Designed miniproteins, single chains. Designs and how they scored, part 97

Each design is a single chain, and the fold is of that chain. pLDDT is the mean over its residues in the fold that is shown.

## One batch from the design tools (miniprotein)

Design m3584
Fold by ESMFold2-Fast:
Structure m3584 (fold): chain A 67 residues (1-67)
Amino acid sequence: GKAGEEGLKYGEEAEKAALAGDLEKAKEYLEKAMEALRKSEDIESITKAIGGILRGIGAAFEAGLAL
């Protein structure tokens, strides 16, 4: 679903930002990914959004950003 795809994309952008050392941008994208998760109503969308968020969190944690 659209919300799940948005969550996945924002999570991927958060991962890219964190790996580039832009922790503020990574945090911004993770926040948007979490908003997309809140709009997800089906299991597929929820799963995709969670996947994106976990990737972003993992990269941010490796870069030294604690959540």
Scores: mean pLDDT 75

Design m3585
Fold by ESMFold2-Fast:
Structure m3585 (fold): chain A 55 residues (1-55)
Amino acid sequence: SPVDKAVEALKEFSKYSGKKVTQEERDKLRAEAEKAFGPYTADEVTAANEKLLAS
């Protein structure tokens, strides 16, 4: 579902927050997250955040 894809993008973004990654890796993760967030409504993003926090 779109919400599940947004959750995956949020998890990928979270993965680099605590680790030393290259700028290229950060840019790639950002692009993936933007792709996931771009077509989504505010409600879908909210649902994805709730699901991420529950995991």
Scores: mean pLDDT 62

Design m3586
Fold by ESMFold2-Fast:
Structure m3586 (fold): chain A 76 residues (1-76)
Amino acid sequence: EIDAEVEEALGLMYLALGKFAESQGDYEGAKRDYEKAVELLEKVDPNPKEAYRGLANVYRKLGETEKADEYEKKAS
């Protein structure tokens, strides 16, 4: 239903929101925003590395080491 251009725009918006939340120390908020960015960007890009890197960094800060390692690998 939603055009790929709209999905990309929304994904980039959530990526920006995740970066902003992370800059505020809101790692739970950043996690949610980056997870949504990955969901949307994967529909238009098979490897949204910047979103994966953001999510990996947030998982690491939250102590979710296994998930952090998984997304760091996806970002490489």
Scores: mean pLDDT 82

Design m3587
Fold by ESMFold2-Fast:
Structure m3587 (fold): chain A 69 residues (1-69)
Amino acid sequence: SEVTAKYAAAQILRVAGLLEAERGDIETAKESLERAIELLEEAASHSEGEFKEEIEKQLEKAKEELEKL
């Protein structure tokens, strides 16, 4: 589904952002995490129940990682 595809893409971008941050590429890390957050927000808005709760949990973690940069 489109929701599942957005969630998967967001997770890939979040991992990329974390690796970029570990390398000290803060600007690229911010861009990756911001895009991941955007996709997670879109996925959450079109989901329900347990899946929505999981997406919202990942969204909160992505926002925390961005805030720490």
Scores: mean pLDDT 87

Design m3588
Fold by ESMFold2-Fast:
Structure m3588 (fold): chain A 99 residues (1-99)
Amino acid sequence: DPMRRALEALRAGDYELAREYLLKAIDESEEVLAAFALLYELEKEGKLNYQLFLQHLARVNGLPELPELTDEQREVLREAMRYAKKKLDERTSEAERLR
């Protein structure tokens, strides 16, 4: 499960591995792609609670609660959110061009 692997890597401080698995989860699941693209919009509007979001992800993936979030952990998540938003926008633009 790429999402679980990403969270385990994020907790261990392996930010490169966490990034790799987050991007893989986004590439392999339309639901994960849509969720992270939505999180991008929520952060842009100042409505995203990173700690609550990660605690929820840890819980649903059967992992112990994450400690207080570091700036590095937030940046890995921001990169994943930007990637998902770009992928969604590219797919939407291609679909519109084919209509």
Scores: mean pLDDT 74

Design m3589
Fold by ESMFold2-Fast:
Structure m3589 (fold): chain A 68 residues (1-68)
Amino acid sequence: ASVEDALKELVNIIEDALKLGASGEEILENLRESAKELLSGEAREVALEAIDKAKNAEELIELLREKI
């Protein structure tokens, strides 16, 4: 799959988690682990950089959408 497809999937996961009442901190921690396990190469690097730059889940969604 492309980097774009991987980032779209992450955005959907974040949005669904927020709708289910997960905290922004829990989402960021879980995505950091998921990115390391599920992604490789460029997609992993882009995802981890966005997670490090984001201050909350909403900002992370915006950063990931910019990379798509």
Scores: mean pLDDT 77

Design m3590
Fold by ESMFold2-Fast:
Structure m3590 (fold): chain A 75 residues (1-75)
Amino acid sequence: SEELEKRLRELEKRAADIVEKLVAQGRTAEAAEFAREMSQILSKAREALKNGDYEEARRYLAEAEELIKRKEEEL
């Protein structure tokens, strides 16, 4: 789905922006942990999309979005 692929790309950008902001604030350990966690979830979403498992992909994308929103609220 082009929609889900676009959503994945937007979440990847938002995660990268969070990592950059955390590093800029001297929160390097948190940046590394967040990057690792996001990498795992977004990789699972990408794999689900490649396999045509759109329900699984939506679940992982929603999980990633929730974590991104929570971290953005802390910045």
Scores: mean pLDDT 89

Design m3591
Fold by ESMFold2-Fast:
Structure m3591 (fold): chain A 63 residues (1-63)
Amino acid sequence: MAEELLRQALELRDQAVQALRQGDFERARQLLEEADRLEEKAFELGLSDEKAAQIYAEFAKKY
């Protein structure tokens, strides 16, 4: 589902932040590139802006 792909992308972005904190810049870059691909695919599959905003807000509240 498109929503699941966006949630996976945001999880990868969180992992990238952890990699940056550990000084692993190459791993962080790879995680961000994969996250970008998953976000693009989610929108290609018809994820609405309204649903995307809701998922982003959920992740913002957790961190």
Scores: mean pLDDT 82

Design m3592
Fold by ESMFold2-Fast:
Structure m3592 (fold): chain A 55 residues (1-55)
Amino acid sequence: MPLLSEEEVEALVEEALAAIRAGDYERARQIFAELSRRTSEEQLKRALQRFLAGL
């Protein structure tokens, strides 16, 4: 599969964090598995930084 865009990574990170807050750990696990397979550590760091900056 092709790598995810930064916007796609950010959206999935937000969805995974929302799942964790809702107690849906299985959904969060599936999203993180997809992210781990289809993105770089640097893309994940940037998405998390943008999310945290929005707080």
Scores: mean pLDDT 75

Design m3593
Fold by ESMFold2-Fast:
Structure m3593 (fold): chain A 101 residues (1-101)
Amino acid sequence: MKLRVADVSFEVEGDPEVVEKAAEALGRAIQRLNDEGVESPEEAVQLIVDALKEAGLEVVSLRYEVKKEGDKVTLTIDIEVRDPETGAKARVRVTLVLEPA
């Protein structure tokens, strides 16, 4: 069964150049999640990670938590990213509320 985004919030904090790249990548990932949906919360995590990597960022750490309440799933994602050319870093925090499509 497909899941769709019911609510999304994110924040990006760190070096301005990395923040800009990460925010743009997140915007693309969220648009894709809204357009296509996902089969699992783990697929949503992978889409976000892939978007950050496609933006040229290295994923230094990844933590996520899945909370289920009825048919809704709250996914909280915490990612540290680094620009491999500069060593500059940013922290990405994303909260997604997913529901059946």
Scores: mean pLDDT 85

Design m3594
Fold by ESMFold2-Fast:
Structure m3594 (fold): chain A 66 residues (1-66)
Amino acid sequence: EALKLLEEARKALKEGNTEEAYKLAKEALLLAGFSEEQAEGIAKKLAETKDEKLVEDTKKLVENLL
């Protein structure tokens, strides 16, 4: 489920919906066991940079933790 939410966040970024991408990424990171502070920080950076590579890097981190 966490990986699916990150994929949905990536799609939201491609559509220019940065608020939705932030919410989806934060939820995915919380499900993967990150703290609220860590999840918020990573999700904010991802939404602000709009960098699809950061989404892929985050997906790999989550996959390694699951």
Scores: mean pLDDT 78

Design m3595
Fold by ESMFold2-Fast:
Structure m3595 (fold): chain A 84 residues (1-84)
Amino acid sequence: GSPLTREAIFLEAEGTMYALPYIVKKALGEEPDEKDIKGLEKAIELFEKAAELAKQDDSPLGKEIAKASEEAVEILKEELEKIK
């Protein structure tokens, strides 16, 4: 129901905040540091939790949030794999 999807939305927001330093530095052509990389790892964890909660909601919104969270996990994992 709405409470599960609401919690998932808050987890998505938190995940976005953890990913932002890496995304900003990459956009500026700057080298991300270890703290930025750990931020990506934490963001992945938060988006995975968001997807799990949203999947428990059979509503259209729950399904959209679950899909968006899963897509975010995939994108961030691909970014993490590119880090040398």
Scores: mean pLDDT 84

Design m3596
Fold by ESMFold2-Fast:
Structure m3596 (fold): chain A 77 residues (1-77)
Amino acid sequence: SEVEEILAMGEKGDVSAIEPLVKALSHPDEAVREAAAIALGKIGRKHPEEVRKALEPLLTHPDPAVRRAAQFALLGI
């Protein structure tokens, strides 16, 4: 499932996963958005500056669900 793939990206902790995970924060499925936020939080513990920089534009996103997911990811760092 997409959720399983996203969580696996977080486990790998590779910075190359940041871009696709940031895109997943805008996914129509809430479970996918939550998984992406968890994965980004995990990567952000090792690479905090890169993850924070990638999330900044999403804090002003027009969709409140995307803003919440980005905020949740930042709290996970």
Scores: mean pLDDT 85

Design m3598
Fold by ESMFold2-Fast:
Structure m3598 (fold): chain A 75 residues (1-75)
Amino acid sequence: LTEEQKELMEKAFKKYDKNGNGVISKKELREYLTKSGMSHQIEFYFKKGDKNGNGVINYKEFLNWWKSQIKPFTE
């Protein structure tokens, strides 16, 4: 992660962390993916990633997921 990418991700997380509690809810992530035209992807991610079933994602998990989205496995 570059400093710029880290700042971008932190800004995005803070934007979706309406309550400042350090986690993103399914509702907030759905809004992001809907705006990005990827609303269909949210269900797959949450079903696979949300093993606890609590419907929230912390900043570290969000960074890992976002990192996978902006750096595809292509050359």
Scores: mean pLDDT 62

Design m3600
Fold by ESMFold2-Fast:
Structure m3600 (fold): chain A 64 residues (1-64)
Amino acid sequence: LTKPIKFLSLDEIREIARKAGDEELLKEAEELEQMLNGKIAATPEEIIEKGRRLTEKAKELKEK
């Protein structure tokens, strides 16, 4: 793939985190949801970067 970046949904990230027992990833997914809902002040760039980072972490956990 020329551009292999495919973001996971928050539900997918939370499911992977719960199955892996990664409480830190689960907490970060909750924070991202609060940023998306405007409960935490964040720029669109911060939201995108956090989403990308959490997607990469979740994919790594899923493949292990």
Scores: mean pLDDT 75

Design m3601
Fold by ESMFold2-Fast:
Structure m3601 (fold): chain A 76 residues (1-76)
Amino acid sequence: MEELEEARRILEEMRRLLKEGKLSVEEARRSYEEINRLLTEPLARGNVAVSQEDVDLAEELRREARELLEEAERRA
């Protein structure tokens, strides 16, 4: 799914910015919300072929994005 690839790219950018000390809470929140939107919308449509592996990956990406948001909040 293109949405999984986009979510992964956003997650990698969040991780890079956090490592550089440049990830604000506001930016982390926006990225987390975008990842959730990307991963929720295709599944909700019900007309896209989604594998169990894609579902598992989506849940992992959501968890990691949440952890990065929590870390950004701790550093603020």
Scores: mean pLDDT 76

Design m3602
Fold by ESMFold2-Fast:
Structure m3602 (fold): chain A 75 residues (1-75)
Amino acid sequence: SEIDKLLEEAETLLKKARDAISQGNVEEAKKIIKELREVVRKLYELARKNGDMEAYRKAIELSLEIAELQKKVEE
């Protein structure tokens, strides 16, 4: 499904962002976090359109992960 594809993309971007941070590549991490925010925005839009409470909850969880990554890169 479209939601499953967005979730897989978000998971891939989370791993890439964490890897960039672990390598000290702050600028790359910021770029990936920006891409991840866009994926989560699309996930929220689809969850709301479909009334999908599970997808909405996953989007919230991803938003919390993004906030933690943002804190680490001091954006």
Scores: mean pLDDT 85

Design m3603
Fold by ESMFold2-Fast:
Formats: C-alpha cells, sequence, structure tokens
Structure m3603 (fold): chain A 92 residues (1-92)
C-alpha cells in the first residue's frame, strides 16, 4: 500500500540522518536503493526490516555485499515511487 511504502521510506530517511549514505535509482516500476555507511549490526537490522516489509505486501529483494545493502522494490505505482523519492530526497 501507499502507507507501507511511506513507512519504509521514513525508516530509510532516519538511517540517512544517522549518517547512512543512500543512493536511489528508478527504472520503470522498480526502485533500487543502495545504503552504505552503516555498521554491520545496523546493516543486518536494515536487511531484516526490509524482509519484514515484504510480509506487508511490498515486493522487496535484499542483497548484502560488504558494508552495503541493496534493496530492490518492484511493482510500484507512480504515486508510490513519487512518495518514496520525496522522502529520500528531502535530506536530513
Amino acid sequence: SLETVRAFGEYLAELKKRGAKIEVEVEGDTVTITVSGLSLNELIALALTAIGYQLEGLDIEVEIEGDTVTITIRGLTPEQIEVLLSILKSGE
């Protein structure tokens, strides 16, 4: 839902306030979010949180490589993409 996408975006924005580096790429109905600059514990917590949002109906794939988490969200509406980008581009 739109509310689920917003909640996840707000979670990611909070990580950005804590010093995480977030890069976002959009292609069609797919958003790829790359998060770096986290400790290993924070990185694992992020991955588990993203998996939790899969259970709320988001089509999320999570990949961990070194100190980086790549989150791919598929099947998003234009409105969901716009909300997510707005939250993640707002800065700290």
Scores: mean pLDDT 79

Design m3604
Fold by ESMFold2-Fast:
Structure m3604 (fold): chain A 55 residues (1-55)
Amino acid sequence: SAVDFLVKEGKLSREQAEEVVRMVREGASPAEIAERLGISVSKASGMIQAVLAME
């Protein structure tokens, strides 16, 4: 699942991974996800691409 991918490869907690999946489904921008997680916009963009590919 996208959640399991983000936990293992994205090094997120399960709670953070679930939040990212929700944000992506709601159309959140890379900048919004980057701000929530304290990561770069480039890394957030990569996470969005991975989540969308795994849906």
Scores: mean pLDDT 80

Design m3605
Fold by ESMFold2-Fast:
Structure m3605 (fold): chain A 95 residues (1-95)
Amino acid sequence: SAEREELRERLERLERELEELEEELEELEKQDLSDLKVLNRLIALALRLIGLEIEIEELLRQAEELGDEELIERARELLRRVEELLERIRELMKK
């Protein structure tokens, strides 16, 4: 259906955005975390991840309404990955 295709396209966009954020976090983890510029970038990254989490949760709700098991499973996996990245940022900021 058109609704399923739209959700699939949105999911693919969210997957690409998450991959870019994962790569950005990996680069930030190599930098000096005592640098305020690095800390500001970590905070900005966390805010972007929170925004992405909200979008994925909405997509998951719509996928559940359609009963599309593939989209549901993929959306749940994305949520798990976002939560993992947010926890990594939290641990980096604790020192």
Scores: mean pLDDT 87

Design m3606
Fold by ESMFold2-Fast:
Structure m3606 (fold): chain A 55 residues (1-55)
Amino acid sequence: SMEEELKNQMDVQIQKVADEERERYERGEMTLEEAKKRAIEEVNKIVEEYDEQLK
């Protein structure tokens, strides 16, 4: 269904964000705490975008 497809796309995008922020932490570009805060902010934006599409 369209809902399942959108959920799958959202899950993939969330995973990419988590991977990118982990890599930034591993490269020493930010602290673990900063990476977590950044990931939460980006995930919230993704969820909001997909919530609008599911209306």
Scores: mean pLDDT 80

Design m3607
Fold by ESMFold2-Fast:
Structure m3607 (fold): chain A 74 residues (1-74)
Amino acid sequence: ADEEARDYLKKGAQAFAEGNWEEAVKYFKKALELSTDPELQVAAYRGLAEAYKALGKEDESKFWEDKANAIRAA
């Protein structure tokens, strides 16, 4: 599961680098579904925040950023 999550994080990062932000959101959400590792969940949350910011969706971006910060605060 966490190995598959890492693969989807890589796919999300690649899609983001190519400017395919909606595709990046899809892959980061899939990584989050497959991950039980807090480090991978933080990476997925940060990826979602950046992708939504690139899409101009500031409320969604902040939602995912707050989730990443909550894990790091624990």
Scores: mean pLDDT 83

Design m3609
Fold by ESMFold2-Fast:
Structure m3609 (fold): chain A 94 residues (1-94)
Amino acid sequence: DPEALEVGRARRNAVENPSAENWRAYLERLDLLVERNKEKYGPEETLRMLDDHIRMLEGLIEQTDDEETREALRELLEKARELRRRIEEELRNK
């Protein structure tokens, strides 16, 4: 999936070269992937994708010794959890 690969690249760049610009680029790519997958595959598939991203971010936080990077990853994790909650609500409320 080219969009998923782009999200992965943006995430890697943000972790390796942390800046407000790089973190924002990752979030924008993730948001676009979420919207595209919701339209194409429906909310259930989108939730699975977000669960994978959440697990990945949790793993990165565990592996990171740098406080600045850890704080940025925690912010990304919270935003990913917000997106997940929103889609879960859409599934339940239809």
Scores: mean pLDDT 74

Design m3611
Fold by ESMFold2-Fast:
Structure m3611 (fold): chain A 71 residues (1-71)
Amino acid sequence: MTIDEELARVAAKYGPKILDALEAGDYAAFYRTMAELAEEVARIYEKHGDLEKAEVSRRVAEQYRAQAEAA
């Protein structure tokens, strides 16, 4: 599986959860789901040797986790 195919599968997996959280007004669930998405993206980049993009995605996940705890 290519990196683009793995990223597309992760987006498809989390897309409905993100939409459901937003429609419910559950911002804690929204930010938590975004953090999980960013973590899976980081793992995909790391698996394919793109350590710089993996690091960016991990930082994005940390930011979303902080927002989930504040929501």
Scores: mean pLDDT 85

Design m3612
Fold by ESMFold2-Fast:
Structure m3612 (fold): chain A 60 residues (1-60)
Amino acid sequence: SSVRLTREEAEVLLLAQRGASQAEIAEKLGISQATVSRHIRNILAKLGLTSREQIRDMLR
């Protein structure tokens, strides 16, 4: 697909794929948990996914 993630969305995706929580991702990236949640929603929309569990399976 021709979908493009921003650098921060890609970092959030990699951490989420490892099973990291919103709090853990926020701590690792130095951003708020609300920002992490927004990035997850954007990633799901861009990749045509419906749940966080699918993120983990996609990058396996």
Scores: mean pLDDT 78

Design m3613
Fold by ESMFold2-Fast:
Structure m3613 (fold): chain A 65 residues (1-65)
Amino acid sequence: SSQRKKIIEEIYELRLKYIEALNNGDYDEAIKNLEKIKELMEKLGNEEAVEAVKEEIKKVEEKKK
């Protein structure tokens, strides 16, 4: 569907912003982008992807220490 394609494109853009935030050492911004990706994965009904993103968020939170 067109809506599903739009969500996938938004996830792609958020992934690029996440990578840029990590490269800049901006862990707060990286986590914000991952949280948005998680919400979009929830809308897609992809439970495995939601859990994977939650795990990525925890790893970034550990780097923030």
Scores: mean pLDDT 87

Design m3614
Fold by ESMFold2-Fast:
Structure m3614 (fold): chain A 62 residues (1-62)
Amino acid sequence: MAEEARKLGEEAVRLAEEGKIEEAQKLGSRGIDLAREAGDEELADEIALRGTEAVTKGLAAS
């Protein structure tokens, strides 16, 4: 689960950087949920922070 959450978070960042904000938000949310289910609150926080930053940068680049 934690490994899957991390992969989803990485893919969400990539999608946000490509300007695919809606898809990035969906994958980011799923990654956060999986990290929390795995008991990895630090990973959930990391995915949320990196996702927010990537979305902000993607929107600015659009």
Scores: mean pLDDT 79

Design m3615
Fold by ESMFold2-Fast:
Structure m3615 (fold): chain A 64 residues (1-64)
Amino acid sequence: ADPLEELIARLEALLKEATDPELRARIRRMIAGLRASLGGGPVVRAVALHEGEEALAEAEQQLA
């Protein structure tokens, strides 16, 4: 499976659990950025994956 597609799926799952408007907005923004990067080159995809993984970890911490 594509790591970016897997990360998008994980962020969409967190979005279903998140009730805070600011957290929801940040998750939606990250999903949009990752989706835009699916058509990008290797560097764009690598940067998006790294930034998305950091954002996912922060969002998971806020929901814990």
Scores: mean pLDDT 80

Design m3616
Fold by ESMFold2-Fast:
Structure m3616 (fold): chain A 55 residues (1-55)
Amino acid sequence: MEELIERYQKTLKKLEEWKEKARAAGDEDTVQLNEKGIKSAKEAIENLKKRLEEK
């Protein structure tokens, strides 16, 4: 489970980087897509941490 959390954190970092690049390029669709991905990744990390603590 910890390994999965680390993978999501790496994905989150990439999504944030791609969002900033898309914003600089004026690609609003890609910015919004990456924002949704960031939100989903953060929610997944939070849920995984909660489940880990309940074990």
Scores: mean pLDDT 79

Design m3617
Fold by ESMFold2-Fast:
Structure m3617 (fold): chain A 65 residues (1-65)
Amino acid sequence: SAAEAGAKAIEAAKKGLEAAKAGDNETARQYLEEGERWATLAAQLGDEAGAREAGKIMREAKSLL
């Protein structure tokens, strides 16, 4: 479902942010790639809010890389 894809995008984005904060740039990059795939799917299925929230978290994580 759209909501499931959005939730997975946010989860992956949060894991990417935590890895980035820990200095684990490789793990952060992998989770951000996963989050981007789920965010794209969420937006395509109609969860634009979930995709946008994941995008905000992913941008914060990228600022630490």
Scores: mean pLDDT 86

Design m3618
Fold by ESMFold2-Fast:
Structure m3618 (fold): chain A 73 residues (1-73)
Amino acid sequence: VDRKELAEKIRELGKEIAKKLREEGLEELAELVEEIAEKLAEAAEKGVPFEEAKKEIEPLALEAEKLLKEFEE
C-alpha cells in the first residue's frame, strides 16, 4: 500500500468516527479524533514508525480520556 493512500484512509476513518461523535453531541472528542487521525496520517506519509507516532498522539489520547471522564460526571 502506498503511504499516501494509507494516510488518506486514516483521515477518512477519522472523519467517519468524528461524524458519529458529533451526532451524539461529543464535538470536542470528535475534534480530538480528527487531530489524532491527522497526526497518524502525517506520520504514515513521512514513513515514521508506528511506535514514534504513538508518542505524538499520547497527549491527545490523554486529553480524550479527560473529556470522557468529564462526560461521565
Scores: mean pLDDT 76

Design m3619
Fold by ESMFold2-Fast:
Structure m3619 (fold): chain A 79 residues (1-79)
Amino acid sequence: SREEALEHGLEVARRDIEELKKELESLNPSEEQKKALEELEKALEELEKVVKAKSSDEEVLKALGKLIEAAKKFYEAVA
């Protein structure tokens, strides 16, 4: 189902972000990189809350959009 697919995707994303955090910590990250990672974690946490709460499609898409923007900023910070 869509719900099961979203939950699975969130579990994968959480695992990947935790791994990125460990990698970044080992690389003496800049303050800009640390902030971008924090914003990425916050956006994922918001999406997880919205999905878990069985929120509307509009709220899920809004939270997903924020996660995509946070991911873009993170890639720009590590480039």
Scores: mean pLDDT 83

Design m3620
Fold by ESMFold2-Fast:
Structure m3620 (fold): chain A 97 residues (1-97)
Amino acid sequence: MELTVAEVLEYLAEVWKDVNPKAAEYLRRAAEAAREGNYEKALEYVKKALEELRQWREKQVNLTPEQKAKLEQTNENFLQDFKELLRREEERRREEE
């Protein structure tokens, strides 16, 4: 069974719900937008979730500046990969119509 973009976003929301509820809420909204085929709105919510996670990381007292920078780079890489994933999913849906 292949996971849809919406299922991946719901899984991430579940992972973050107890640690950062606001980021989890944005990920849930992104999943809903992806289920509706509104990939631009899904991307907007993912960007908002990543911004909440960035602010959360900056407040973590047990992380070094180097560790925070690495996590920021990981988030930037994820956002670029996610944009490509959404583009491919949108193209796939257009080909099926």
Scores: mean pLDDT 74

Design m3621
Fold by ESMFold2-Fast:
Structure m3621 (fold): chain A 82 residues (1-82)
Amino acid sequence: MSAEEYLEKGKEALENGDYEKAIEYFEKAIELDPKNVEAWILLGLAYAKLGEKEKAIEYLEKAIKLDPNNEIAKAKLEELKE
């Protein structure tokens, strides 16, 4: 599977509430394309859904480090810090 295929499967798992499966797919997407900012954002979101706030923040900060102007990553990070 390509990084894009793993990203799509992760999004489907996330929508279905299968957060652990979503994490596995997003981690595979990042293994294939570690500069994919969307994959880092979605990995953070999946961890947030599991209540793993510190991990969610860490992965969103990685997304911002890769793309400092990413408004989605910034908005999600601020939401989690409240």
Scores: mean pLDDT 85

